# Designs tried in a protein design run: designed miniproteins, single chains, continued (3). Part 56

Each design is a single chain, and the fold is of that chain. pLDDT is the mean over its residues in the fold that is shown.

## One batch from the design tools (miniprotein)

Design m9934
Fold by ESMFold2-Fast:
Structure m9934 (fold): chain A 67 residues (1-67)
Amino acid sequence: GIVKPSKEDLEELQKEIRELMKLAEKAGVDPSVAVGYVLRAVGDLIEGNLEGARKTLEEAKKYVEEA
């Protein structure tokens, strides 16, 4: 069945999203790219895929750091 993430998991993801957005702005990356990754992670979360959401945000962070 679909497992709902805990409040702590959601708060951690929210913090990671905020850090990603700040990093993208600092790196001069187009905000639409960062938003695209956030929307994908939110989609995974809606489907109950917490691990997929975390992986998407980690991949986004690496992309921004390499830009």
Scores: mean pLDDT 76

Design m9935
Fold by ESMFold2-Fast:
Structure m9935 (fold): chain A 76 residues (1-76)
Amino acid sequence: SMEEKLKEIKEIVDEMEKTGDFKSQVEKLSKILSELSKEEQKEALKMLEERAAKTTDPELRLYLQLVAHEVKERLE
């Protein structure tokens, strides 16, 4: 379901913030996002952009912005 997929995305972002393990988590996040429908990608994009805006960690912000950009390109 969309709720389960969005929860998994949230858990990955929470792990990135908690552990600082950005590289492996970004790869996992990108894979999950590529498997989403257009509507699911739109909801995931909103979540990623909100998280990027709220984080005080510049490295986390950068990775979230990169992943959000990939989703935006797929939605064009």
Scores: mean pLDDT 83

Design m9936
Fold by ESMFold2-Fast:
Structure m9936 (fold): chain A 95 residues (1-95)
Amino acid sequence: EDSAEARRRGILEFLAQVALAELRRRGTPEEELRARQAELAALLRAGDYDAALARIAELLGVSVATVRARVRELLAMAPEEREEIARRWEEEMAA
């Protein structure tokens, strides 16, 4: 499996859920939320990650560049977060 593609897909799936949660907070009807979820799922299943990213940006009311920056941020955060958790775990076991 292409681990880089799987990682990018996972981040886009996460951002799709964030976009849907934000729309729910704004009072978007459940029927529309289901339609947007199905649309995003279809794009991700098709491997059209650029279209999925553009749709997430549109739903959030931000630029495509903003969503791309968030994807890079999340990719950087995941290794740092795991490393910090591992250090804390090691410190707790040594105590």
Scores: mean pLDDT 71

Design m9937
Fold by ESMFold2-Fast:
Structure m9937 (fold): chain A 65 residues (1-65)
Amino acid sequence: AAAQAAADDARGRRGAEIVKALNTLYKESENLTPEQLKEKIRELAERFGIPEEVIETALKNIKEM
């Protein structure tokens, strides 16, 4: 029970960091060239262990909302 709660808390914290990073990248994307945007997407993908396609999809969803 305690180990599962700690894992859920850690996942929630990691999720919040990812969301913050995506929102920051989205705000910065207005001032970034397409090449710089791709570089930032790759950097986040490596940092969080997420495929670039998932980050691109998340940014597209933020852009539509």
Scores: mean pLDDT 72

Design m9938
Fold by ESMFold2-Fast:
Structure m9938 (fold): chain A 74 residues (1-74)
Amino acid sequence: MGSGGDIREALEAGDLERAAEGARLAADRAVQNSIGPAAAKTSRYGADVARRIAEAAEAGDLERALALHEEDSA
């Protein structure tokens, strides 16, 4: 659910509400994964990046949300 692919799909569709929901879920999962060092290492989203994407999407800033997702993917 809270995967980068799901968030990207929502952003490309202009569905900021779905993108924000997915990003919030990704942030929550990244926080849980950070409790275990090995699990945290495999999380590409990170709690901070996912939270920032959610904030941009909640503000209606599609361009900023997409830019943050692309920055995380690099």
Scores: mean pLDDT 67

Design m9939
Fold by ESMFold2-Fast:
Structure m9939 (fold): chain A 70 residues (1-70)
Amino acid sequence: MTEKEKLAKEAISRLEQLRAEHADDPRVQEAVDEAIKKIEEMLKNGMSVEELKEFIDRIFAELEALLAAR
């Protein structure tokens, strides 16, 4: 796997785990689905590993903020 593919796969696995932990929260389900779609889109569009890493860091910060707002 390329570094980019490995980074995306690890991020998606973490997002899938978060979805499973919050199965009854539709906000988390929707946010995770959107994040996975964006990561897959960035991979298809040839985004740099640095850009992908920045996006992943941002989305996890947003998800933590969403959970903290409960």
Scores: mean pLDDT 79

Design m9940
Fold by ESMFold2-Fast:
Structure m9940 (fold): chain A 86 residues (1-86)
Amino acid sequence: SAEAQALLERLDALIAEARRLRARSTDPGIRAELDGLIRQAEGLRAEIEELQRRGEMTPRKLALAQAELAVLEGALAYLERLEAAR
């Protein structure tokens, strides 16, 4: 679906931004938090692809995945603020 594809594109952008932040950060705590964020985002991406492949992606599952992505986007923004405050 177009909605699921847009969600995957947002996840890909999030993962790329998190990896860029990790590459430039020298703080081991921020790097560890970003490693966790990247793993969670990659897991969500894989789940969305699997649900699409099986034809099991419902509007409710899309809404839940969208909510989880929003939490991950907020976590990345928080880590970006922490890095900027160093």
Scores: mean pLDDT 90

Design m9941
Fold by ESMFold2-Fast:
Structure m9941 (fold): chain A 68 residues (1-68)
Amino acid sequence: MKPEDFKTPEAKKWFEKAVEAEKQGRYDEAGRYYTLAYFADPSVKEALEKAKEAYRKAGRQDLADAIG
């Protein structure tokens, strides 16, 4: 999954923020940003999978289960 996979500048922006948060170990923030990227461009389903994984790493299994 790459920033260029997103069709909208808004979705790409959220995805880039999510990747940065994940690199910093801020998994809760990463999950939130991946979720926002998916809502801005639902055609990139991998963003939803990344959001779930990030929330699990943050210990937020409740959020991982809630977003699909």
Scores: mean pLDDT 78

Design m9942
Fold by ESMFold2-Fast:
Structure m9942 (fold): chain A 88 residues (1-88)
Amino acid sequence: SMTDEDLLAAAEEVIAALPPTLAEIAANPELRRELENFSSDNPSAQRQAEAMRALVAGDWDAAIEKAGLPLRLALLALREGVPVAEFL
């Protein structure tokens, strides 16, 4: 099981990577199409793709609902404008 320290580190990595990743997807129609057409038999990968589609559509509530725990903590921190530690 992940510790609070491990979850904090993972969520902080997501916070750092997410804005440039979303900007890249927004700037590239082919990347947006690849995301829209993404399909995986791995439930974690599929859930992450669904969360990313929701984020690209501006639906943060759906993204938070679909996201796995490190991404969910990152999204909550970014939405509320508070450190990840507030949710641990």
Scores: mean pLDDT 83

Design m9943
Fold by ESMFold2-Fast:
Structure m9943 (fold): chain A 92 residues (1-92)
Amino acid sequence: KKTEELKEKIRKLTDEIVKIAREEGFPAVARDIERLGDMAIRLIDKNPELAKKYLEELIKLVRYFASLVKNPEHRKRLEEIVKELEEIAKEI
C-alpha cells in the first residue's frame, strides 16, 4: 500500500533525526521527534488530516533543531530530511 511506504519513510527519517539529536546532546528533542513521528505513522490510515498536522509539527521542530546544531554535516543532513518530509506531507 502507498500508506505503508509513507510510514516506512517517516520511520526511517525520524530514526535518523533521533540519532543526530542524541549525538548532538539534545535528548529532549530526540524524544519529541520520536513522539511526533510515531503519531503521524499511527494516524496516517485512520485520520490522514491529523497525521499531516503531526508531520507538519515534526518538520517545524526539525527546522528549529537544524538551526541549533553546529556540526555542518548534521545541519546539511537535517535540511535534506526536512525536504524529504515536506514531499511526504504533500502525498498525505
Scores: mean pLDDT 89

Design m9944
Fold by ESMFold2-Fast:
Structure m9944 (fold): chain A 91 residues (1-91)
Amino acid sequence: MEEEKLLEELIEAAKKGLEDGIEEKRKRGVTGQASQEEIDKFAKEYTEELRQLIANDTRENLLKVAYLMGYYAGLFSSDEDAEKLLKEAEK
């Protein structure tokens, strides 16, 4: 019940992240062209933010983690694969 509602919120956050990541990918043309430096920088920033979010162990932080995971998945997935994932998340 409360777990089902939390799962729905997590899926919604991840879906929003996927959409935002796909849009960013299209704007930058980064798919398959991201430099190693950019990847390393993103990994470092993500790790530091994730560490702080986990330290507080709150619902809001869990939603932020879901959003960020969706964002990076959208940024690195093909448009076709991302669309399929979004449709699956919508039931």
Scores: mean pLDDT 66

Design m9945
Fold by ESMFold2-Fast:
Structure m9945 (fold): chain A 87 residues (1-87)
Amino acid sequence: SMEDIIKEFEEEMSKLISKAPEEIKEELKRLRDKMIEAMRNKDLETLEQQAKEIVHLALQHMDEEFAKELAEVLKKHIEKFKEYLEK
């Protein structure tokens, strides 16, 4: 269900955000919340745009390992969301 996809996404994103510096946590949470809103609106284009923005932010403020982990989590959940929309 959409609720299960959103819940799993929120849980994994919250774990990643907890590892971030305090200075960018609020911005990461804001982008997470925008992605959740895009999922609820079934707006794949906005979801993918927000995903690119959050990875770009991570590359500017975090190490490459964090950015890679973030990108993998985003890809996994966007793929699940796409599968849900193709029903």
Scores: mean pLDDT 84

Design m9946
Fold by ESMFold2-Fast:
Structure m9946 (fold): chain A 82 residues (1-82)
Amino acid sequence: KEIIESYGFRAVTDAAEIKPGDVFVARLGSKDGHAYIAEAVERGTVAILESVPIPEKYRHQIGDVPVIKEEDLEEKVSELFK
């Protein structure tokens, strides 16, 4: 979260709060965060951060939005500037 924010992006875990230019954090927890990917994409997320691999059934909802693994965030942060 802090790494993303240091580059001027807002990290958001609730798809309903996404604004254009935000990064959506897709979490697997008390609710399946993957089920909200379509809403985050429609609201203008610039990237999806995944802590657990996104199931194939949700891949169609991602479209052209870049997916960054949480463990790879520091290596792939440059993709958020494109």
Scores: mean pLDDT 64

Design m9947
Fold by ESMFold2-Fast:
Structure m9947 (fold): chain A 89 residues (1-89)
Amino acid sequence: SMDEKLRQEIEELLKRVEELEKELDKLVEKNPDLDPNFVKSIRENLEEARRLAEEALAAEKVDARLVLRGGMSLGVAEIALIVTKKYLE
């Protein structure tokens, strides 16, 4: 069903959030002088993606708009992390 497909997409989104959180933690550990505002921005977008995904998953019927918004926040975090990594090169 469409609901089952959306739930699978949410699970994949949550796995990606966890991967990026681990990548960010390793980056911060390796780069203690990294601008805390870059780290904060990435963390806030990852937390928003997780929050929206968990809210969507908790409902009896998945609201696709929450999935879209969660994906958008994840995308912002991914791009910000890529740019931050390039800044450290």
Scores: mean pLDDT 87

Design m9948
Fold by ESMFold2-Fast:
Structure m9948 (fold): chain A 75 residues (1-75)
Amino acid sequence: SALDELVAAVEALVAWARSNPDVFSEEQVAALEALLARLREARSLEEAIGLLRDFAKQHPELRWALDLVIREAEE
């Protein structure tokens, strides 16, 4: 489903962030891990997109990475 694809894309982003400490701080990795945990509890694509939008508002420095995730999940 689109929700499962979005969760998988964020899981890939978290894995990439953990592997690139020169690009992502420990605090940014922790924030992305917290986002992923909340996305795994989301019951609809609309709820998941809302969580991503709220996260991007709170972490504007990570918006570029989230835009890549959203692009993969949306047509």
Scores: mean pLDDT 81

Design m9949
Fold by ESMFold2-Fast:
Structure m9949 (fold): chain A 70 residues (1-70)
Amino acid sequence: GKEEIEKLGREVEETYKEAEKMSRREQLKALLDALQKAMLAAGKVPDKYHEEMSKLIKEAVERYREAKAA
């Protein structure tokens, strides 16, 4: 439910903060893992949370692309 989405959002944000302290290789792996986790969770949440999950996935994709391009 909503609590699971909020927990996922917090875990993903913590991953982004930790990634800033990592090597480039570890950063890319951590961001890819966060993206995969968000995509997996999207399949398990009700449709009414689709917009919130879509925003989380979009953010994860953009973070991964930026790290890969750097």
Scores: mean pLDDT 75

Design m9950
Fold by ESMFold2-Fast:
Structure m9950 (fold): chain A 87 residues (1-87)
Amino acid sequence: DEKKREEGLEALREAERLFGGRQLEEALEKFKKAFELFKELGDFETLKKQLELFKKLLEEAKKLNAPQEVIDFLEKVIEMIEETLKK
């Protein structure tokens, strides 16, 4: 479903914008929506790519001694993707 894919990509874009603006609670909700939509589409490849991206971001955030709030957020996003991939 092309429309559902577009909705998922839009939610992902909005989540990234909110994350950049440090609106972490709203970003988390939008990431959750995007990941659920990709799961419904069976687009596990996109979910796996997002998982690898967020794992890399977490490693970099820890290396750069980012604020604990940002580290906690990235860990929650990773957990959400892993949960989404479990069925």
Scores: mean pLDDT 84

Design m9951
Fold by ESMFold2-Fast:
Structure m9951 (fold): chain A 107 residues (1-107)
Amino acid sequence: MTPEQLAALREALAALKADPEGVILVSGDTAVVAHGTSPAAVAAATRLGAVAAASPGIELIGTGGGLLLRFHDDPEALAVVREFADAEVSLEEGLEAGSENARKYGV
């Protein structure tokens, strides 16, 4: 990641965390971003998505109510996200919770 892209990532994450509805969770090489439906929260999430899409080391996966970011061998970008993270969650625990919900709702 270039210094300019890294700075843009920091600004986007700071804007998202300035909204009290913004939540960032990290699991391994993946970050899950949840946000509220306020215009400020949506704007901050949109900015973060744009930064991720412009960054070759970041894969953006839209989730309808949040963002899923996968980091491809970019420890500097992941370290920046960790600075803003509310919690770190194990991948196994996250996958089990998702699988149980999918089974319960038939998806």
Scores: mean pLDDT 70

Design m9952
Fold by ESMFold2-Fast:
Structure m9952 (fold): chain A 72 residues (1-72)
Amino acid sequence: DVEKRIEELAREAKRALEEGKERLAQGDILSGIGHILRAIGLVTEAYLLAKKAGKPELGEEAAKIAGLDAKI
């Protein structure tokens, strides 16, 4: 189901963002940025999938769950 896939992407994006924050707190800026970029990529995929499913609001919810504000 597209909805379940979007939810999975949102959860993984949240995890990646958390990992990025932890790396930044350790002073590992390069690794931290890498994880944050991964989180953005996952939310972007969720946005595109939500748009394809005719439910763009699911992409916005995915961005909020991940703690990111993403644009289509």
Scores: mean pLDDT 79

Design m9953
Fold by ESMFold2-Fast:
Structure m9953 (fold): chain A 93 residues (1-93)
Amino acid sequence: MEEILKKLEEYAKEKEEELKKKFEEAEERERYAMLAEVVAELAEIVGDEETAALAREGARLLLSPDEADRERGVALGTEAIRRLAERIEALKA
């Protein structure tokens, strides 16, 4: 458990400055897609491949020119965040 939490801490430190710069330069939809990709990477670190795949599909759909695809992207991204939060809380318990 401590090894996974350490990997999450290292990821946060390495990505903080990179994400901050990219986030400031991005359009709102691109920011949401970047956040979904971060969720996917965090899900991989905790060993949740299904949540990682869900977050990546959400990121892909958020960049779609189709409004219905973007709405689905938000729903998938939100579900992935909820699953990731539940997994992280389980690791701390």
Scores: mean pLDDT 78

Design m9954
Fold by ESMFold2-Fast:
Structure m9954 (fold): chain A 80 residues (1-80)
Amino acid sequence: MEIRERIERLKKVIEEAEKNKDKFTPEQQKNIDLMIKSIKNLIEMAEKYLELGREDLARRYVDSAEQLAEVLKKIIEEVK
C-alpha cells in the first residue's frame, strides 16, 4: 500500500537522523529530538486512521510528516 510505503520511508529518515544526531551541538540535538517526536506522533495518527479505514485522514497525516521530514533531512545534510 502506498501510504504504508511512505510511512516506512519516514521511519528511515528518523533512523538516519538518530544515527547522525551526535554530530550536532546539544542545542541542535534538542531541536532534532523534537522534530523526530513530532514526525513519530504524525505517523502514529496516520497508522491509527489507516486501521479505521480512514485513508483520506491517514494521507493528510503522512503529508504533514513528510513536510517535517524534508526539514529534518536538510538539517542532517549539513553534517554530511
Scores: mean pLDDT 84

Design m9955
Fold by ESMFold2-Fast:
Structure m9955 (fold): chain A 88 residues (1-88)
Amino acid sequence: MAKIQELLSKLSPEDQKRVEELLQKAKKANSEEAIEVVERTVELLAKIAENDTDDPIDREINDALRRMILSVTELEVNNLLKKLEEEK
């Protein structure tokens, strides 16, 4: 089973940057919940990447799925961090 860093290397540079920014944000907040969400997202994105064929349609579908997953993860992480901050 690939570790999180190996999974990150399977992503596009742009997706890696977005995920790393979210992971950094989660770690700065010391939110284990948010870190877990980001790690799970990396696993999903890596799985999508390995199914990315040379077919233009499949590639576009995978791009749409990656974009959706990243947007949902971004929202979920931000929501978790907001709740953590509000508990203070």
Scores: mean pLDDT 76

Design m9956
Fold by ESMFold2-Fast:
Structure m9956 (fold): chain A 132 residues (1-132)
Amino acid sequence: QIAQLKAQLAKETDPKKKAELYYELGKLYYSQGNYEEAAEHFKKALEIAKEIGDLKTQAKSLLNLGIVNEKLGRTRDVYRLAREAGKLLATLPPDPSLANDYEAVGNLLKAAGALDEAQEMFDRAEAMRARA
């Protein structure tokens, strides 16, 4: 799977598709416990998503960078990335599909000791689920 995605990435010219491929590669590296490689691929997905204004991919990349930084013990980066991800999610149209993303941001904020901000994210996750 990683080899296939890398081959596709090498010949991809569409920025949106490149960002998606970097994001998927980041997830695969994370699942293998390769947190440094996961971080690099999520960073690349984030950079491209910012260039093209893809707020959803930006939010998901920031969230997963936060998760990776938690595994790497980088607590200051966890808080910053989780806060940025939550802020971007709040700019997206309300959708039940965002419930898990808000919950994940809340979990990262809680791990970083930001309990009030974490609760706000959990409340938003419940609000998204209630709309389903």
Scores: mean pLDDT 87

Design m9957
Fold by ESMFold2-Fast:
Structure m9957 (fold): chain A 91 residues (1-91)
Amino acid sequence: GSKSAKDFYEESLELLRRAQALLRELETDLPDAPQELRDRARAVVQAAEDWVNLVSTDNSVSGADLLALRRAVEAELDAVEAEVEAWRRAQ
């Protein structure tokens, strides 16, 4: 695509920010939510942090592997966000 390395880094920081915001919501605003949602949100935060670190280091990991890892983090974040919303609506 037409995106620069800076654009990919900024996207990775936004992904991490979204994951951190979800975890904060689950820990502060939704204490009665299932523990599995908090555990999954923590795992997504860790995966996003690992991905940001990987992108920011002098690492020879292939671009295809980096994109696959990012897409996996994005997919799980979207899935957890959807389950949290479904749980909220069921209350």
Scores: mean pLDDT 79

Design m9958
Fold by ESMFold2-Fast:
Structure m9958 (fold): chain A 77 residues (1-77)
Amino acid sequence: MLSERERILLEASFTLLVLHIRLLIREKESDPEVRARKLAELDELSLRFEEALRNRDEEAMLEVYEELKKLYEEIKS
């Protein structure tokens, strides 16, 4: 079980990375259809993280965060 501090830091890290990826998609992707698709993928990850947090599923929270980091690596390239 994550401590309260660890949970807060994970939530903050997830939120900041979502914002950073959203900005990168908007800056790098000129095609509105591709942009909408990538933003929808980001929104799905956010929903999955919220569900994991609600269920107190620490493994799922960490898995979604790892998927978000992989998406970041793909988009920043």
Scores: mean pLDDT 83

Design m9959
Fold by ESMFold2-Fast:
Structure m9959 (fold): chain A 115 residues (1-115)
Amino acid sequence: MEPGELLGASAPHVLKLKPGEKATSPDTTVHVPEDGKYVVRAVVTVNSGEGTLKVTVFINGQKVLEATFELKEGDTAVFEKLVDLPAGDYTLRVTVENIGEKEVTVTVRLALYRA
């Protein structure tokens, strides 16, 4: 069953990461119409290479999710967190760090859904 109503999503962002490199997505602004529970989702797809990636998701500059995964070409990792948000405008951001030993190219998408 798909998550509830989509409130906002980033464009796909392509990141090319050498070992030890960290890249941050552009900001995605979303409007939360009412106080409640929401799901923040980050999707990371490996376009080429393989490695260990650390993914961190921020809402208004506060870290809400952090996960580390070993991924290879063609893999897709989905990261979700249930968050309590008052009504308002929020800025979503994701940071991806390559903590592995090989270059990786990934596509990142960020979204906010009703829970």
Scores: mean pLDDT 84

Design m9960
Fold by ESMFold2-Fast:
Structure m9960 (fold): chain A 86 residues (1-86)
Amino acid sequence: MDAELQREIDLAMVDIGRAVTDLNPNGREFLERAVELLKVKSREEALEILAKEIKEVEGLSDKDAENTARFIISLVEMMKELGLEV
């Protein structure tokens, strides 16, 4: 894929991800928690810890909590790569 097109897609995906996160009352806190975890833990460890915390706060299944944690961590990583504020 062309680099210019990929960047445009990435920016659009970040905008969508931020909008979705802002619709959840705890979404901002999970983003901030992901940033903190990624500073001191591997991606795999951060995902496991965040999924557990999301499960406890939101009452989601293990699979839904894992998918949500993966989404948030990926959003944080993409925002960081694009030089955007989390």
Scores: mean pLDDT 79

Design m9961
Fold by ESMFold2-Fast:
Structure m9961 (fold): chain A 84 residues (1-84)
Amino acid sequence: SMKELLEQMRKELREMGFPEEEQEKIIELAEKRKEALELMKEKGNTEEVKELAKKYGSAAMAHFEAGDYESAIKELEKLIEELK
């Protein structure tokens, strides 16, 4: 279930030493990533879809590596909108 998945992710992030506030942001980021991946699969993973994923996914990764989870989430939201 969704609730069990979220609890398992929180447990793993706690074991890795992430603060609670960061745990929630990382979970939100993972949820947005899953949504984007499901939309990509639905669209057939064409070259155009792969280029969009590279553009927004690389931007999201750069923000994530910088600890800017909110900006990383926003880049994934842009990808999701482009895939609709």
Scores: mean pLDDT 80

Design m9962
Fold by ESMFold2-Fast:
Structure m9962 (fold): chain A 66 residues (1-66)
Amino acid sequence: ALSPLLPDLLAYLDVDGDGRITRAELEAVAQTPTGRFLLRMLQAELGLRVDGRPDDALLAAINAAM
């Protein structure tokens, strides 16, 4: 089951507030150590490989979860 924190993590990434996450938003988050830990947390919650990379698989999984 997904973490109850997932909606809060998704809201952090959705800086435009449009209910969709873009690659640019993921890449911006990946620029900081805190943001990379957030991406790793999302990868773990979504059952993806935990590598901290803002890739297409993570982007698709996040948007499917919103």
Scores: mean pLDDT 71

Design m9963
Fold by ESMFold2-Fast:
Structure m9963 (fold): chain A 99 residues (1-99)
Amino acid sequence: HMAEDAAYLRSLAERARELAEKLKQDPNVPQEAIDKVEESARLLEEAAQAYEKGDVDTANRLLREAGKKLSEAADLTPNLDLQIEISVLLIGVAVAIAT
């Protein structure tokens, strides 16, 4: 199941990158929120690589850090629709940690 877990995390990383591009289109979104979403995408890709290597402890640490960055980005995002999209990614990360 590690290959499926890695694929899921890469899917979340791609969605985070797409969301960062949407955030860049809103002039009311602070750069700090965009940076946090982009950092979460990087952490999700690193977590996928850790799962492929069988390093579950490292993957879980990286997932928790990604979740923290997404939560902080949501708090900084004034647009409710974009804030909801960040929260959906956060739920995806929580599901990955729970398995």
Scores: mean pLDDT 85

Design m9964
Fold by ESMFold2-Fast:
Structure m9964 (fold): chain A 95 residues (1-95)
Amino acid sequence: IEELRKELLEKAERAAEELRRLIGTESPVSKEEIRRIFKELADFAKKAYEETGEEEFKEFAEEVLELGEEILENPGPEPVLKALERLLEKARELL
């Protein structure tokens, strides 16, 4: 359980770094790339929930999917940065 929490937190931090890089280097930001990043993170959290039964993993997966949808509706740099802050806060709170 602890190993899965640590790995998921690390994946969330890497996803945040990748999204910040995309905002700074790509114009316009690829919606497909954003969708991929959030889907991979949510899928990992869902698998962790299936393996452990820990409700926090399920809550994190749902939060990730919700944030990804918000970004896809408004993929500007400021909304993406706000979603990143929220994602990392949730990862640290739940994991």
Scores: mean pLDDT 73

Design m9965
Fold by ESMFold2-Fast:
Structure m9965 (fold): chain A 100 residues (1-100)
Amino acid sequence: SERSKIVSLMTAAALLLVGGLFSLELGNAEGAAIDAEGAARLLREVSEMLGGHPLVEEAARLAEKAAEYARQGNLEKAKELLEKAMELLREAMREYDKEA
């Protein structure tokens, strides 16, 4: 179902955001950037399937910005943005569950 696909994509994005945060803790800036960009792509697909979702769109934007900061060597800023993206995604997932 479309619902199952949306849940799977949101879950995959959450795992990539967690992977990005773990990479930053290890000092792996490129790994963090790759995971953050992956999460942003999945979140943009979710937003399109939902006809636009402000929390999902903002989470994607923050993940994209986190990848940029990670590649610039600003791992602290990248971490802040990934943590914020995760918070927004968790809120979006809770809202989606309530509509079920």
Scores: mean pLDDT 89

Design m9966
Fold by ESMFold2-Fast:
Structure m9966 (fold): chain A 73 residues (1-73)
Amino acid sequence: MSFVEVIDSFEDERVGRVAAVGLMTYYISLGMGYSEKEALEIALQEVERLGAELGLSDEQIRRAKEAVERLMS
């Protein structure tokens, strides 16, 4: 599944944007030499941080994190 399809699936576009940033953070971290596990941890931390800054609920942040994990599987 493309991340564009994941973004379009959220009623709140901010949730989709946060998930997209998480996905990009994962690939950037891999390019910087982090392991897949470390890159995922960094990506999920960024999703949580950005989601909180944008005023997303815990439920919305959880859905964004789940979307990133599904795309990395």
Scores: mean pLDDT 78

Design m9967
Fold by ESMFold2-Fast:
Structure m9967 (fold): chain A 88 residues (1-88)
Amino acid sequence: DKVVQDLVALQQEKGPDAISSTPVGCGSCTNCVSVLNDTLQEKGAAATVADLVEALKPLHPSLRCGSCSSSCPLKSNPVGILVQAARA
């Protein structure tokens, strides 16, 4: 819940591309960041962690790259946490 709330707040503060414009590693996570951004734009404040995790599942095998787990500049590594949940 906190992770989704922080991401929604970031989008509301900085606009619809706020998440995708944040540098999250070498670009390997671009697809993951784009899908999360699109899901948050669609659902807004009604978005849940489960919605974001489900949105990431179709990106297999790209979820295996691991770039977001070590290089995420977003506070609390929210993209990395969601990617780990989608792998499970």
Scores: mean pLDDT 57

